# Ledger of designs, part 28: designed miniproteins, single chains, continued (4)

Each design is a single chain, and the fold is of that chain. pLDDT is the mean over its residues in the fold that is shown.

## One batch from the design tools (miniprotein)

Design m13007
Fold by ESMFold2-Fast:
Structure m13007 (fold): chain A 68 residues (1-68)
Amino acid sequence: LTPEQIAILKRAAEIVRRALELGDPEVVRYALSAVNKVLDAIDAGDLSTAQAYVDEAEKRIEEAEKER
């Protein structure tokens, strides 16, 4: 993995941690699905798509945290 890919994956890991802290199985499933999409984009060499998926997942987790 490149340093840039590692940085994106660290953000994805933080999203999963935040989802687990919320304790909502639906939010956890979403976070894990988002991580899989990020990994697929990284495997395809599409760093911009990986970044977009992380940004979208981060926004959704922020919204879920605000509601609860």
Scores: mean pLDDT 81

Design m13008
Fold by ESMFold2-Fast:
Structure m13008 (fold): chain A 58 residues (1-58)
Amino acid sequence: EREERLRRLAEEAHQAAEDGTPEGVKRMQLAGLEMLRLVGPPDTLTREQVDAEIERLR
């Protein structure tokens, strides 16, 4: 389940990056943040910070 979600988010990020548009960059960043939420953010970020950044980009 988690592995499958990570693969889907990675594919979404790749597709968004290929668009080369500002909207694509935003989608890529959102997918990356959602992947961090699934695996747990690094010690330099809290879950609350990741959630806030996702909300800001939406």
Scores: mean pLDDT 72

Design m13009
Fold by ESMFold2-Fast:
Structure m13009 (fold): chain A 68 residues (1-68)
Amino acid sequence: MRELLNSPEVAEGLALMWLGIERVAARHGVPVDLERFERLIEQIESKFAPIPDEVKEDLLAELRRLAA
């Protein structure tokens, strides 16, 4: 179980889930908080596994697009 929870795939999945929540919140007029999302990514990486840089860059680019 620990090996599955400490996989980069699990960390990536959690980050995608939080991006989905930010998308829904943005549709309801809630401002996108880039700093909060970056902190969430750091917490996910600390608890599970490092997310590939390419995936993190894509997630942050999408979130910045939502904030614009």
Scores: mean pLDDT 76

Design m13010
Fold by ESMFold2-Fast:
Structure m13010 (fold): chain A 76 residues (1-76)
Amino acid sequence: SAAEEKKKEADELTKRGNELFREGRYEEAVEAYQEALKLDPENTEALRNLGRALAKLGRFDEAEAYFQKAAELEKK
């Protein structure tokens, strides 16, 4: 389905962001995670890793907002 294809594409973008993060390319990792979240806004891995990349860039208020969003989505 179109929804399954979007989630698959979001997962690939999240993996790309993870590779960029490991390379220390934090600004590019942020962009990759943001693109993943456009396709799957509730992807908690992308939200948490976006927060981590933002924290590496000193963007702590933005990082905290994404960590909070991920935590709220993980409450069931």
Scores: mean pLDDT 88

Design m13011
Fold by ESMFold2-Fast:
Structure m13011 (fold): chain A 89 residues (1-89)
Amino acid sequence: SPFEELRLRALVHYIAASSTILTVERMVKNRNIVLTPEQQRALDEAQALAEEARRLLKAARTPEQVEEALRLAEEALRLADAVEASLLA
């Protein structure tokens, strides 16, 4: 169904965000990196957005709720990607 397809897209994007957050966390731990306050704030926000996306996906009853979860997951991934890119520079 279209609703199942939308939910799958939101889930895939959530998994991508969570994977990037874990990659950043492992990089920080393995390389003994001290994050800047800006990097830490971005990572904390990414984690909060990813957790909210997960909660919405578990409770979603409408396409609009799934679309909101997708939006949050996309924001989480964007923030996590920015932190990862800054650590690779």
Scores: mean pLDDT 88

Design m13012
Fold by ESMFold2-Fast:
Structure m13012 (fold): chain A 74 residues (1-74)
Amino acid sequence: KYEEFIRRLEELAERLVRNRGVLTPEELAELEELDRFLEEVAEEYRRNRTPELEEFIQRVQEIVARMRAALDAL
């Protein structure tokens, strides 16, 4: 579950950077799906703080930070 999310997020981030911040309707729908999943995980983390959830959230933050840095460098 977490690995699948990370893979999909990395793929979407790569596409977003490659297309210089432009998303297709399909990619936007995928982003909305990932955002919904992340909200569920964030709620779970607020109720039950585990090392696995902390690691997952950190990995998501790292991917987002790299994506933002790449887009800002354009």
Scores: mean pLDDT 76

Design m13013
Fold by ESMFold2-Fast:
Structure m13013 (fold): chain A 99 residues (1-99)
Amino acid sequence: SDVPLTKEALLNFIEELTERLKSIINLPTTTEQKIEAVNGLIDGAIDWLRNFNAPPELIELLEELKKELIEMIRNNAKKEEMLALIEEYKEKLKEIINK
């Protein structure tokens, strides 16, 4: 149970997570539905990472992404800006994993 996640497994997880976040942003859903979906997806991701003793820096960065993305959704930011934020955080998450 104390086996850490492999670097490859973490990278694949981040790729899947960010693609799912982009899908949420691209769906023709309400602001409330998008916020609920983002909260659920990122909170689920954080719980999974905590259960596998992932680096705490990954969790902190995901909590920051969640906060910023939800704020953008509430403020009716452009879709392109939200997608750019997701890509920016994807690269930051990959940098932490590749340390």
Scores: mean pLDDT 87

Design m13014
Fold by ESMFold2-Fast:
Structure m13014 (fold): chain A 85 residues (1-85)
Amino acid sequence: SPLNEEAIDLARFAAKLAERLGNPEAVEYARKVIDLLEKGEFDEETARELISLLREAISAMLNGDGRKAVELMRKAVELAEKALG
């Protein structure tokens, strides 16, 4: 779906941004989100929640809050794992 494609694109952008900023935990969680998004198709509601979390994580990284970005990406991993389980 277009929302699943947007979520994958945002997760890939988040991984690249985390690498540029030198945040290895953020890279690890972003890669896990990508893997989960590639494994399954999420419903529109779950995809929208993932998009929201990824956008907030990207914003946190751009504002210098690497810890908040890690926590938001961890939540995205947990949401995606729960939705596929």
Scores: mean pLDDT 88

Design m13015
Fold by ESMFold2-Fast:
Structure m13015 (fold): chain A 74 residues (1-74)
Amino acid sequence: MKLSKEQAIELKKKLEEEGISEEQFLLAGVLMVLEENGDLEKAEELLELAGVSEEELEKIKKAKEILKEIEKKE
């Protein structure tokens, strides 16, 4: 995925406002790609390896929403 400079800046601001870490954002992005490809087993394995808590899952879901919104904006 290649974001414009403006999209990258906006993404960083939204992640900071929501208290989402870089690791949580990267995990959200990888999970989205795996889910879109139907690779659900790998998505589950990645979550297990990352050792995410329920609170972290909420942050990951938020990161997915933010990323999808920014991608749709151009």
Scores: mean pLDDT 74

Design m13016
Fold by ESMFold2-Fast:
Structure m13016 (fold): chain A 57 residues (1-57)
Amino acid sequence: STAEVVRRLFDRDGDGTLSAEELARALAMLDRDGDGTISEEERRRVLRALGYSEEEI
């Protein structure tokens, strides 16, 4: 389900697909302002960039 996928993606330590390195790269691409602030919407955009659909996140 979507909730399970999101949980795993953010769980880098457990079995998550999203690593700290991937998160950093995605933040650099999505954070056009370079302010380093990440919101829930930005996280969703990160997941989409990694190949996850809106239905998954």
Scores: mean pLDDT 55

Design m13017
Fold by ESMFold2-Fast:
Structure m13017 (fold): chain A 68 residues (1-68)
Amino acid sequence: SARERLEALAEELRRDPRFEARLVGEDTLEIRSSGPVTELIGLALRLIGDHPDLEVSVEGDTITVRAR
């Protein structure tokens, strides 16, 4: 399910101390960074490449990942 994919992604991101990943509802994952925006953008580009079935957006210090 989309939820299981987002949970797996959240667990993967937990291994990187630069990012905080939180599930919001059933279809949304929010990722935050206290570091430079360039690190967040780099992560967003990797997520877009690795997960073409997910919608990835960046606003400020937050990446939002949603099931399509």
Scores: mean pLDDT 79

Design m13018
Fold by ESMFold2-Fast:
Structure m13018 (fold): chain A 58 residues (1-58)
Amino acid sequence: MTDEKIEEAHKKAEEIAPEVEKYLKENPNLSDDEIDDLTLKKIEEIAKEVGIELPPLL
């Protein structure tokens, strides 16, 4: 993997992180598993946009 792709993915994550954080604050009763699932799905979306292959969230 190239460092540039990782940096682009990190930048994309920073752009959506405020929306994810707001969602989590509005839903404080979410389980850790549900929070992890949402986070992994967002990471997968960013990876697809940047062109990094990640194992899919099942």
Scores: mean pLDDT 70

Design m13019
Fold by ESMFold2-Fast:
Structure m13019 (fold): chain A 63 residues (1-63)
Amino acid sequence: GTEIQKQNVAEQAKASTPEQALAIGRAAVEAGNFDMAEAVRDASDPETAEEIRRLLQEAREKA
């Protein structure tokens, strides 16, 4: 289910560097997978989370 995928992505983001976590979040936004991008945002450090939040906001406003 999508819930397991969200949990796995969140755990990967927590174990990753800020650069890698941002890359995962950006890829999710670009794929239109906003649920995954939100999971990465919530699992990331504050600076990375804020950047992913901005990417999500922009993508949602353009969609």
Scores: mean pLDDT 78

Design m13020
Fold by ESMFold2-Fast:
Structure m13020 (fold): chain A 89 residues (1-89)
Amino acid sequence: DYEKKVKEYEERIKKDPNDAKAWAELGLALRKLGKLEEARKYFEKAMELAKKDPKQYGYLYEMMGEVFEENGDLASAARAYAKAKKIFE
C-alpha cells in the first residue's frame, strides 16, 4: 500500500529531515501513486542530501531516471541512468 508508505516516510522525514533514504523512498511511493512531479522534487532533495555517499547517490540517479522517463523527459532520463551506471561501475 503506497499511501501507507507515503505516510510512514513523511513521519520519518519529520523526525530526521536529513534522511536521504526516507526522501528517496517517499519519492518512489509518490511515483507509484502517479504524482510524478512531486516525486521528482523529493528525489532531487534526496540526491542533494546523499551527495557524499557515492553508492546511495548513484541509486538515486537511477530512481530519478525512472521519474524523468515517466514524465517524457527522455534526455534527462538518459543522463541520470548514465550517471548512475558510472557511479556503480
Scores: mean pLDDT 76

Design m13021
Fold by ESMFold2-Fast:
Structure m13021 (fold): chain A 65 residues (1-65)
Amino acid sequence: SEMERELAIAMVRMMAGVTITILRDDPEKVARARELADEAVRAIEEGADPEEVLARLKEGLDELL
């Protein structure tokens, strides 16, 4: 549903926001976290499975930490 997509996008923003806050003093890692978030939002909007997208985002963000 639309609401499920909106919730997934909100989760992407929350996860990326936490990671960006932790990495604030590393501009290259912040840029990469933003790229991963943008890719995740785009994938969800294009009809990808939100659970799979969120799992891949978590893996990518964890690599930056």
Scores: mean pLDDT 86

Design m13022
Fold by ESMFold2-Fast:
Structure m13022 (fold): chain A 59 residues (1-59)
Amino acid sequence: SPELEAVRTEIALLEGAIKRLEELRKKNGTLSEEEQKLLEENKARLAELREEAARLEAE
């Protein structure tokens, strides 16, 4: 499904973004307020997209 492929692509992009922020936190010992907010928002969005992908796979 084109919808499922689009969701999987967004999941891959978010996983990459989360990984980069986690590596930045590890290197610097902390994140800025904006970076921490982005990390939390990206993790929440990733959880939502994983549920959507499971729903689309059931169609």
Scores: mean pLDDT 85

Design m13023
Fold by ESMFold2-Fast:
Order: structure tokens, then C-alpha cells, then sequence
Structure m13023 (fold): chain A 69 residues (1-69)
């Protein structure tokens, strides 16, 4: 539901800030973009987008995008 999606997005944002060294604003933008891609093309497409932007592996990010889908 909406709360689950919001929590997954918040968790992914925190992961990007802590491990990729992004600002919270930059991380939120990437998470929003990945969420849109996941909604249109599926969670794996969103996860691959995050990997390309941040270097974080798909395997770590995919479970969060699946919860956002």
C-alpha cells in the first residue's frame, strides 16, 4: 500500500545518502526517478537505473524497488 511504498522509498533514500555519499535532495530525486521507471518498466529497470547513477549493485537495491512497485 502507500505506506509500504513510502517506507521503501525512505529506506532507499537513506541507503543512497549513507553508501553513495549523495545529498538527501539528490538521493530523493534519484529515488523518485527510479520509482517512475519501476512503475512503467518494472522494478528491475528502476534498480538498474539506481546502479547506473550511484554504483550500488542491483542485488542490494532491487528488493526496495520491488516494495515500491
Amino acid sequence: GPEERRRAAEELTRLLVERAGLSEEEAKRIVDEAGVLAAILGPEAGARYVERRTGLPVEEVLPLLERMA
Scores: mean pLDDT 87

Design m13024
Fold by ESMFold2-Fast:
Structure m13024 (fold): chain A 69 residues (1-69)
Amino acid sequence: MVEELAQRLRELRERIETIEDEEKRRELMGKLNEAGQLLVRAAATGDEADLRRAEELLEEVEKMIEEAE
């Protein structure tokens, strides 16, 4: 649900802020912002495709954070 994904987004944002590589942080923050925009749109329209895409982006960001650490 949107609330669960929004909480996950906040947790991932805090993890990204601990990454010392500025270029990598910028890339990850960009993807996280894209997921956030999709969540806002899904909340407004009820579009399940936007919700699924946001979830996929959050999963990708989490994987990339683990690779950067």
Scores: mean pLDDT 81

Design m13025
Fold by ESMFold2-Fast:
Parts: sequence; structure tokens; C-alpha cells
Structure m13025 (fold): chain A 98 residues (1-98)
Amino acid sequence: GSELREHIRQAIEHVRTALEHLDQGNVEGAKASLEEALKHIREALKTAPDDRKLINLLIAAALLIIGALFNLDLGNVEAAKNDLEGALALLEEALKLL
């Protein structure tokens, strides 16, 4: 429904904002945006229909965001950016299923 679509869109925008923060050297701003992205993925999962492909895409995107947060804690900014580009692709694919 529209609520599910909106949560996926918000997750996408927060991931994009995190990438912009990383391009500016603002690691703390990126982490805050990624925490907001994870909240929206959680809400999307609560409202998702019993669609295994959709659920798997949302969970995979969440795991990549968690991996990005871990890489940022280790100072691995380029690895974090790569994880976030992957998360963005998965979230955009999830949105196409709606």
C-alpha cells in the first residue's frame, strides 16, 4: 500500500543523504541518516504483504546498511559507500515490486 511505498522511499532518501554526508567527510551525519533508513525499513517490514521476494530485498538492504555502519566505525569509508550503493539498488528494486 501507500504507507509501505512511503517507508521504502524514505529509506532510499536517507541512504542518499548518508552518501552525501560521506562525500563531505561528515561520518556522524551519515550514521544518523543510516539509523533513520533502518527505522523506515523496519516499518516497511511491519506493513509488507507476505511477499518473500520483497521481504528478502528489504532484509538484504538492512544488512548492507548495518555493514556500512560497521565499516564506518572501522574507518572504511569506501567500503561503507559500496555497501550503501548496494542497499540503494535493493531498495529501488523493492519499490518496483509495488
Scores: mean pLDDT 92

Design m13026
Fold by ESMFold2-Fast:
Structure m13026 (fold): chain A 70 residues (1-70)
Amino acid sequence: DEAGRAADGAAARAAAAGGTAETALSHGKVIKQGYETGDAEKAIESGARGAEAGGGPEARLASRQGGLDA
């Protein structure tokens, strides 16, 4: 499940970079929904912007990379 792996990877990396558990969960949901609707790249970028709001630039980069690694 590529959508699930992308969501899990982005959430885990966002949390590791200083994001909150709540922020990580929200990003996972957005990314998975984007994959299911066929808009994975937009969902990954949207999730990364949200991570930046909660954990700063480090969380944004980590979330984006996690999604792309899936």
Scores: mean pLDDT 62

Design m13027
Fold by ESMFold2-Fast:
Structure m13027 (fold): chain A 59 residues (1-59)
Amino acid sequence: LLVDENPPKKNINKAQQHYFEGLVALAKGDRKAAIEAYENALKEDPNYKEAKDNLAFLK
């Protein structure tokens, strides 16, 4: 049977995990780790607005 594989390799959960790691890093005062986590979130999902906004806020 035909299986229409539509997932464009979008890693939504992975992007969310990276975003969460960024929030935890900020809570610990580790800005470098937070920036790195938000960048990774955007690499997983470039439309993840919250990660983009947080990167702009930290830069």
Scores: mean pLDDT 73

Design m13028
Fold by ESMFold2-Fast:
Structure m13028 (fold): chain A 79 residues (1-79)
Amino acid sequence: SIDELLEKAEELLEEAERAIEAGDLERAKRLMEEFNEIFREIGKLLMENPELRPIYEPRIQELGKRAQELGARLAEALA
């Protein structure tokens, strides 16, 4: 379900943040890649069920924002 995918995405971002803080950049990169796959699947399900979009939009927007922020932190740490 979309709810289960959102929970998985949230857990992946939390783990990625912890990995960045620990300096485990390879783990953080893998977790962010897994997040991107789950996030794409959520997008696909919403295209197939557009009536559900207003229900999930706030959580999706917040996850997207957090992913962008973590991705920027990871990129900076890798530089």
Scores: mean pLDDT 87

Design m13029
Fold by ESMFold2-Fast:
Structure m13029 (fold): chain A 117 residues (1-117)
Amino acid sequence: MTPEARALAAAALEAGSRLTLLILRGELTAEEEDALIAAIAAAVAAAEKISPEAGEFTLGLATSPLLIAAGVAISQGDYELAARLYEVLARIYEAVGRRELARLFREKAEELRRKGE
């Protein structure tokens, strides 16, 4: 993988990690959410111009912190936190044009909210 592709993947991971940390702290503003999602979408789009595989890798790194946090939240019965993480995942997938994945994550978020106490 090229140094340029690795730099894009690192930027996407930083944005995804920042989203996860701000959600966990209850500090994520709508402006920060929009800016971080836009940064992820830009990094993925730039990586896709290098290769489809670089785009997929960059998207995977951006979403991994959110997916890990959501899985842990579910295992602990924190369905409200898991639903919020899946909402942000759905927005990332929508922004990068993965509309079917975005739909599935929105449905999972709604299901988790119904399971929440």
Scores: mean pLDDT 90

Design m13030
Fold by ESMFold2-Fast:
Structure m13030 (fold): chain A 70 residues (1-70)
Amino acid sequence: MSLEEQARAAVEAVAEMARLDPERAAEVAAAEEDERERELLELAREAGLTGDEALLEEAVERVVRLAKEE
């Protein structure tokens, strides 16, 4: 699975979680950046996303960067 596929899969997993558990999604969105990265990584693992851990972490980091406005 490529970095782009991992990033897309992580986004899909978070989107699905938001539909099933909007309170959890709100907590992730409100968390500090480092805490948010950890929670998104845990969500990806819960969704069954496996493989190279460094690529998974990079995919999660990309999702956090895209969500962060500056």
Scores: mean pLDDT 60

Design m13031
Fold by ESMFold2-Fast:
Structure m13031 (fold): chain A 65 residues (1-65)
Amino acid sequence: MTEEEFDAEVKATLYLIRAVIAERAGDFEQAAKDYEEAAKWLSGVDPEAAEQYRKDAERARKLAE
């Protein structure tokens, strides 16, 4: 794994943790933003995981409405 890929995975993990905390707290707007950021960081490293987090962001966005 390159340094760039490692940094991207670390960033994605931090955003994922924040998204889960926000979702459990009922802050679905923040959760959606954090899931989307996690997906952006993983899009070049793990497209499958990025797609999963985009799906989680969409779900959270619907709950925020």
Scores: mean pLDDT 81

Design m13032
Fold by ESMFold2-Fast:
Parts: sequence; structure tokens; C-alpha cells
Structure m13032 (fold): chain A 55 residues (1-55)
Amino acid sequence: MEALIAAISQLPPEVAKILVLVEIMGWSYAQAAETLGISVATVRRRLREGRAAIA
């Protein structure tokens, strides 16, 4: 858990927020998109980028 949080903290804030909301807090893509004011497609893209960065 803490190692994952540390890895997320190294990412751009937009990517880090999406990873925390979806992977740690269990939010849906729609909830994350609405909260951040972006499209679901952007959530999916940034989540993919974040997952790749933390392996």
C-alpha cells in the first residue's frame, strides 16, 4: 500500500489523482471524470499511463 502511494506521488497530479480515486478508493471512471471535470476517455488514458508508470 505505502509503496504504491509513494509511486503515485511521483506522477503528475492529474494522473496521481485518478489512480488514487479508482485503484485505492474504488471510484468508477464516471465518478472520477465528473469530480475532475474531464471526460471518461481522459480518465481511461491517464489511468493507463499511471498504471504503466507504477508497473
Scores: mean pLDDT 75

Design m13033
Fold by ESMFold2-Fast:
Structure m13033 (fold): chain A 56 residues (1-56)
Amino acid sequence: SLEELRRKAEEARRESEEAKKKAEEYKKKGDASSYSGYAILSVGYEVQAELLEKKM
């Protein structure tokens, strides 16, 4: 349903923002490996949200 797609897109955007915040925290700590992992996760969730929004 449209409501389900919208909810999943909003959830993916929220997870993207949380991963982005985690990436910045690890970047400040000098943990390049964790920073890269969370940065990739953030982009992945953003792409997922865009694909879900495109289906609406």
Scores: mean pLDDT 86

Design m13034
Fold by ESMFold2-Fast:
Structure m13034 (fold): chain A 84 residues (1-84)
Amino acid sequence: SLEKEAEELKKKGEKAYKEGDYKKAGEYYKKAGELYEKLGKLLEAAEMYEKAGEAYYKAGDKEKALEYYIKAGMLRLKVAVEKV
């Protein structure tokens, strides 16, 4: 299922991050976030985009880091607004 694929990508991102491969970690977290977003799991998607932003920042890709921090923030705001 797409959810199992997203969880597998999340685990691959965590492994890459622990190994110091921040560029690869960002790529896996980004892909996991995209799948969670397609599943309507917006908080899980936001968490993955936040982790992608952190990974890209550590990789020196500040432009991608900012992009994914913004995506994460927008999803969190969307979820918060839907509760009001």
Scores: mean pLDDT 88

Design m13035
Fold by ESMFold2-Fast:
Structure m13035 (fold): chain A 85 residues (1-85)
Amino acid sequence: PDAAAVAAAEATLLAAQAAGKVTLERSGNTLTVTLGHDGAAAEAVLAAARTLQAEGVADVAVEGNEITITLRPGGAAATPALAAL
């Protein structure tokens, strides 16, 4: 995977959580992102999740205001900031 693209995607997800724009919950290898009412933050977070899927580190499912990111085997090593959640 492109380590710089993956790191940028992790930074986007964590920055949105730190700003209170999304809720980010981890259970095992699955991250659940609940989108708030900030459309720009929602678009940035969705783009970040798609980047993780494109780089082969995660599978992404979108349902309403919820994004489910399931880390693939080895994906946790490629996403150390998300793995630390």
Scores: mean pLDDT 79

Design m13036
Fold by ESMFold2-Fast:
Structure m13036 (fold): chain A 55 residues (1-55)
Amino acid sequence: AEKIKQTIESLREVKAELEARKAASTDPEQQARLDAGIAAVDEKIAELEKKYKEA
C-alpha cells in the first residue's frame, strides 16, 4: 500500500513538472508532446489510485 502511495506522489510531481514545462514553452509541437505526456501520467495515477483504494 505505502509503495503505491509513494509512486502516485512521484507521478504527481512528474505531472507538475510537465505542466510547468508546457507553460514555459512557446513551441506548439512541444506543447502537444507535453500534453500527451501529462495525459499518460494522469492515466497511470488513476490506475494506481484505484489499486491503492482497493488495498
Scores: mean pLDDT 81

Design m13037
Fold by ESMFold2-Fast:
Structure m13037 (fold): chain A 65 residues (1-65)
Amino acid sequence: MEAERRRIREEVVRLTAEALRKIGDAIQAGIDSGDKEAMDEELKKINEEMVKRIREAEEEERKRL
């Protein structure tokens, strides 16, 4: 059980790191373009995807206990 919990935690960390990279890229693109509204929309989408993936990882943890 501890090993399974550790693997799920590692997966959540990887997913979080990927989301942070996408957030960084979106912010940089917003700065470069000056389009704050497009940046805000992209950040919203990234946040929704991150929340979805974290929930999926939590569901996997619950299922395997």
Scores: mean pLDDT 75

Design m13038
Fold by ESMFold2-Fast:
Structure m13038 (fold): chain A 100 residues (1-100)
Amino acid sequence: EIEELYKKVLELKKKADEAVDAGDSEAAVEAIEELTRTSLELARKLMEEGKYEEAVLFLTMMIMYLASLVATTEDERVREAARRAADRLAEELQKAEERL
């Protein structure tokens, strides 16, 4: 289950990158939203299994990825989607850090 979620995160990150590179705003936003949902699911599963350090590391890496999209994209819709995604993951990161 956790391994499947990691694979899905990598696939969705690739889809988001490809859509951004292609200038497909709709596909990029959809991929970022699905990536956010899957990342939250993965982080929560890690925390359920007591893997708090792994959850913190994973969420930190995903927030850094989304922050890079915010910094580099010229597409306002993609920028706003990535910013909202980073905010949601940051809230989950705070919860994971409280369990360390």
Scores: mean pLDDT 88

Design m13039
Fold by ESMFold2-Fast:
Structure m13039 (fold): chain A 57 residues (1-57)
Amino acid sequence: SDEEERERLRRGAEAGAAALTALGRPDQAKSLLDEVYRALEAGDLERAREIMRRYGG
């Protein structure tokens, strides 16, 4: 469950970063990936979800 959730959040962040890059916002794309990857490495799935909501809103 947690492993599947981590994989889902990782793929979501990659998709979000690709979208930001396509919109001409590569610095935001890098920040999204860096923040989500750090949260996932720390095992903080709630923080990863919060970061995803912030960049998606």
Scores: mean pLDDT 84

Design m13040
Fold by ESMFold2-Fast:
Structure m13040 (fold): chain A 66 residues (1-66)
Amino acid sequence: MKLLVKFTGSEEERNKIIEELKADPNLKVTELSEDSVLVEHIGPVEHGIGTTLRLIGDPNVEVTLL
């Protein structure tokens, strides 16, 4: 599964979310621009799905399923 994550919140909230994503060993995070990252599941989808589902509900990001 691939996700495009766009940051709509503050720089502090952006950095917190990037650290959260990079801390998950089942996710590959590729920085595309100052305000967007590509997130790819590289492990089993049941691992890392919690991080992904949390982001979909986060008002500081816009998540697009690719």
Scores: mean pLDDT 76

Design m13041
Fold by ESMFold2-Fast:
Structure m13041 (fold): chain A 55 residues (1-55)
Amino acid sequence: SKKAEEFAEKMAKIIKEDKDPEKQAEEGSKLAKELKLSGEEVNEASAILVEKGAL
């Protein structure tokens, strides 16, 4: 979905720019809520992140 792709793109940027896992988790949680991701969309986004080598 577009929301999962947008989340994955923004999350990949966060992971590259900030290497602190705690800050990555906090920003990721906020983004997921802002984009109103379902559990399925979160799983889709994580798969995209793995494919891009960001996870």
Scores: mean pLDDT 76

Design m13042
Fold by ESMFold2-Fast:
Structure m13042 (fold): chain A 65 residues (1-65)
Amino acid sequence: SPLPPAPPDPVTALGEAARKVQEAIKAGKSIDEIAEVYAETLKPLTDVTPEQIRRLLELARAETS
């Protein structure tokens, strides 16, 4: 009998998010587009919005300074 479908594990969801983000970066997507891809991939794990992801990325860049 096949394993019943379950929501993706956090590790699996993060792995998919990382993969899609890497593909977007390689495709030359903007930070806004990357934030949308990240938020969309993480929806099954959390209700994070693209705006929240974009703000996090901006803060991370500022912190590096």
Scores: mean pLDDT 69

Design m13043
Fold by ESMFold2-Fast:
Structure m13043 (fold): chain A 55 residues (1-55)
Amino acid sequence: SLELPEPRSEIEKVLQEAYKKFEEVIKKGFPLDELAKVYREYQLKLDEVRRKRGK
């Protein structure tokens, strides 16, 4: 797995977590359904960060 630097913001943390999950799915032979689930989780976490900044 790729060793990433410590995240400096909530956005960076979300990006690094998404990257690691995509890497794990890729290692399983590119199951498109699992890849889609990881992508949806990433989008939901981005929406959560945006909501927290507005409150």
Scores: mean pLDDT 72

Design m13044
Fold by ESMFold2-Fast:
Structure m13044 (fold): chain A 77 residues (1-77)
Amino acid sequence: SAEVELARAVARLVVEVARATGVGAEVEPLARALVEAVEAGDEEAARRAAAELEALLARARAADPEAFEAGLRRALA
């Protein structure tokens, strides 16, 4: 479905950025949980995973903005 494909694309982007900032290990399980929640139609679980991903990525960007931008460029190439 379109929702699952979008969730997978977002998960891939988020993981690539997280790896560039050294928080890939923390982000990968949450990105997987987001995809699984969307596949299951579990809106509550999807919201929780998304909120945790947003918080982790915000901290990663604050800690190393240059690495975050490099990861984003790599993921979008």
Scores: mean pLDDT 83

Design m13045
Fold by ESMFold2-Fast:
Structure m13045 (fold): chain A 60 residues (1-60)
Amino acid sequence: MLTFSAEDASLVLSTLADFPAARVRSVDEKTVTVEVPQEQLEAFLAALRARGVEPLAIED
């Protein structure tokens, strides 16, 4: 499970369109939490890092 700053929410949600097995778990005023299958995790993180986005937390 990945947590991102709400400031990056639009980039995170846009990137999720390429990862159909990923799910948004929660969105609040400060954070966006998404669940990404382990097999897609590295590709998802690489896509976001290419756009200047880093997760606040990575949880199993």
Scores: mean pLDDT 81

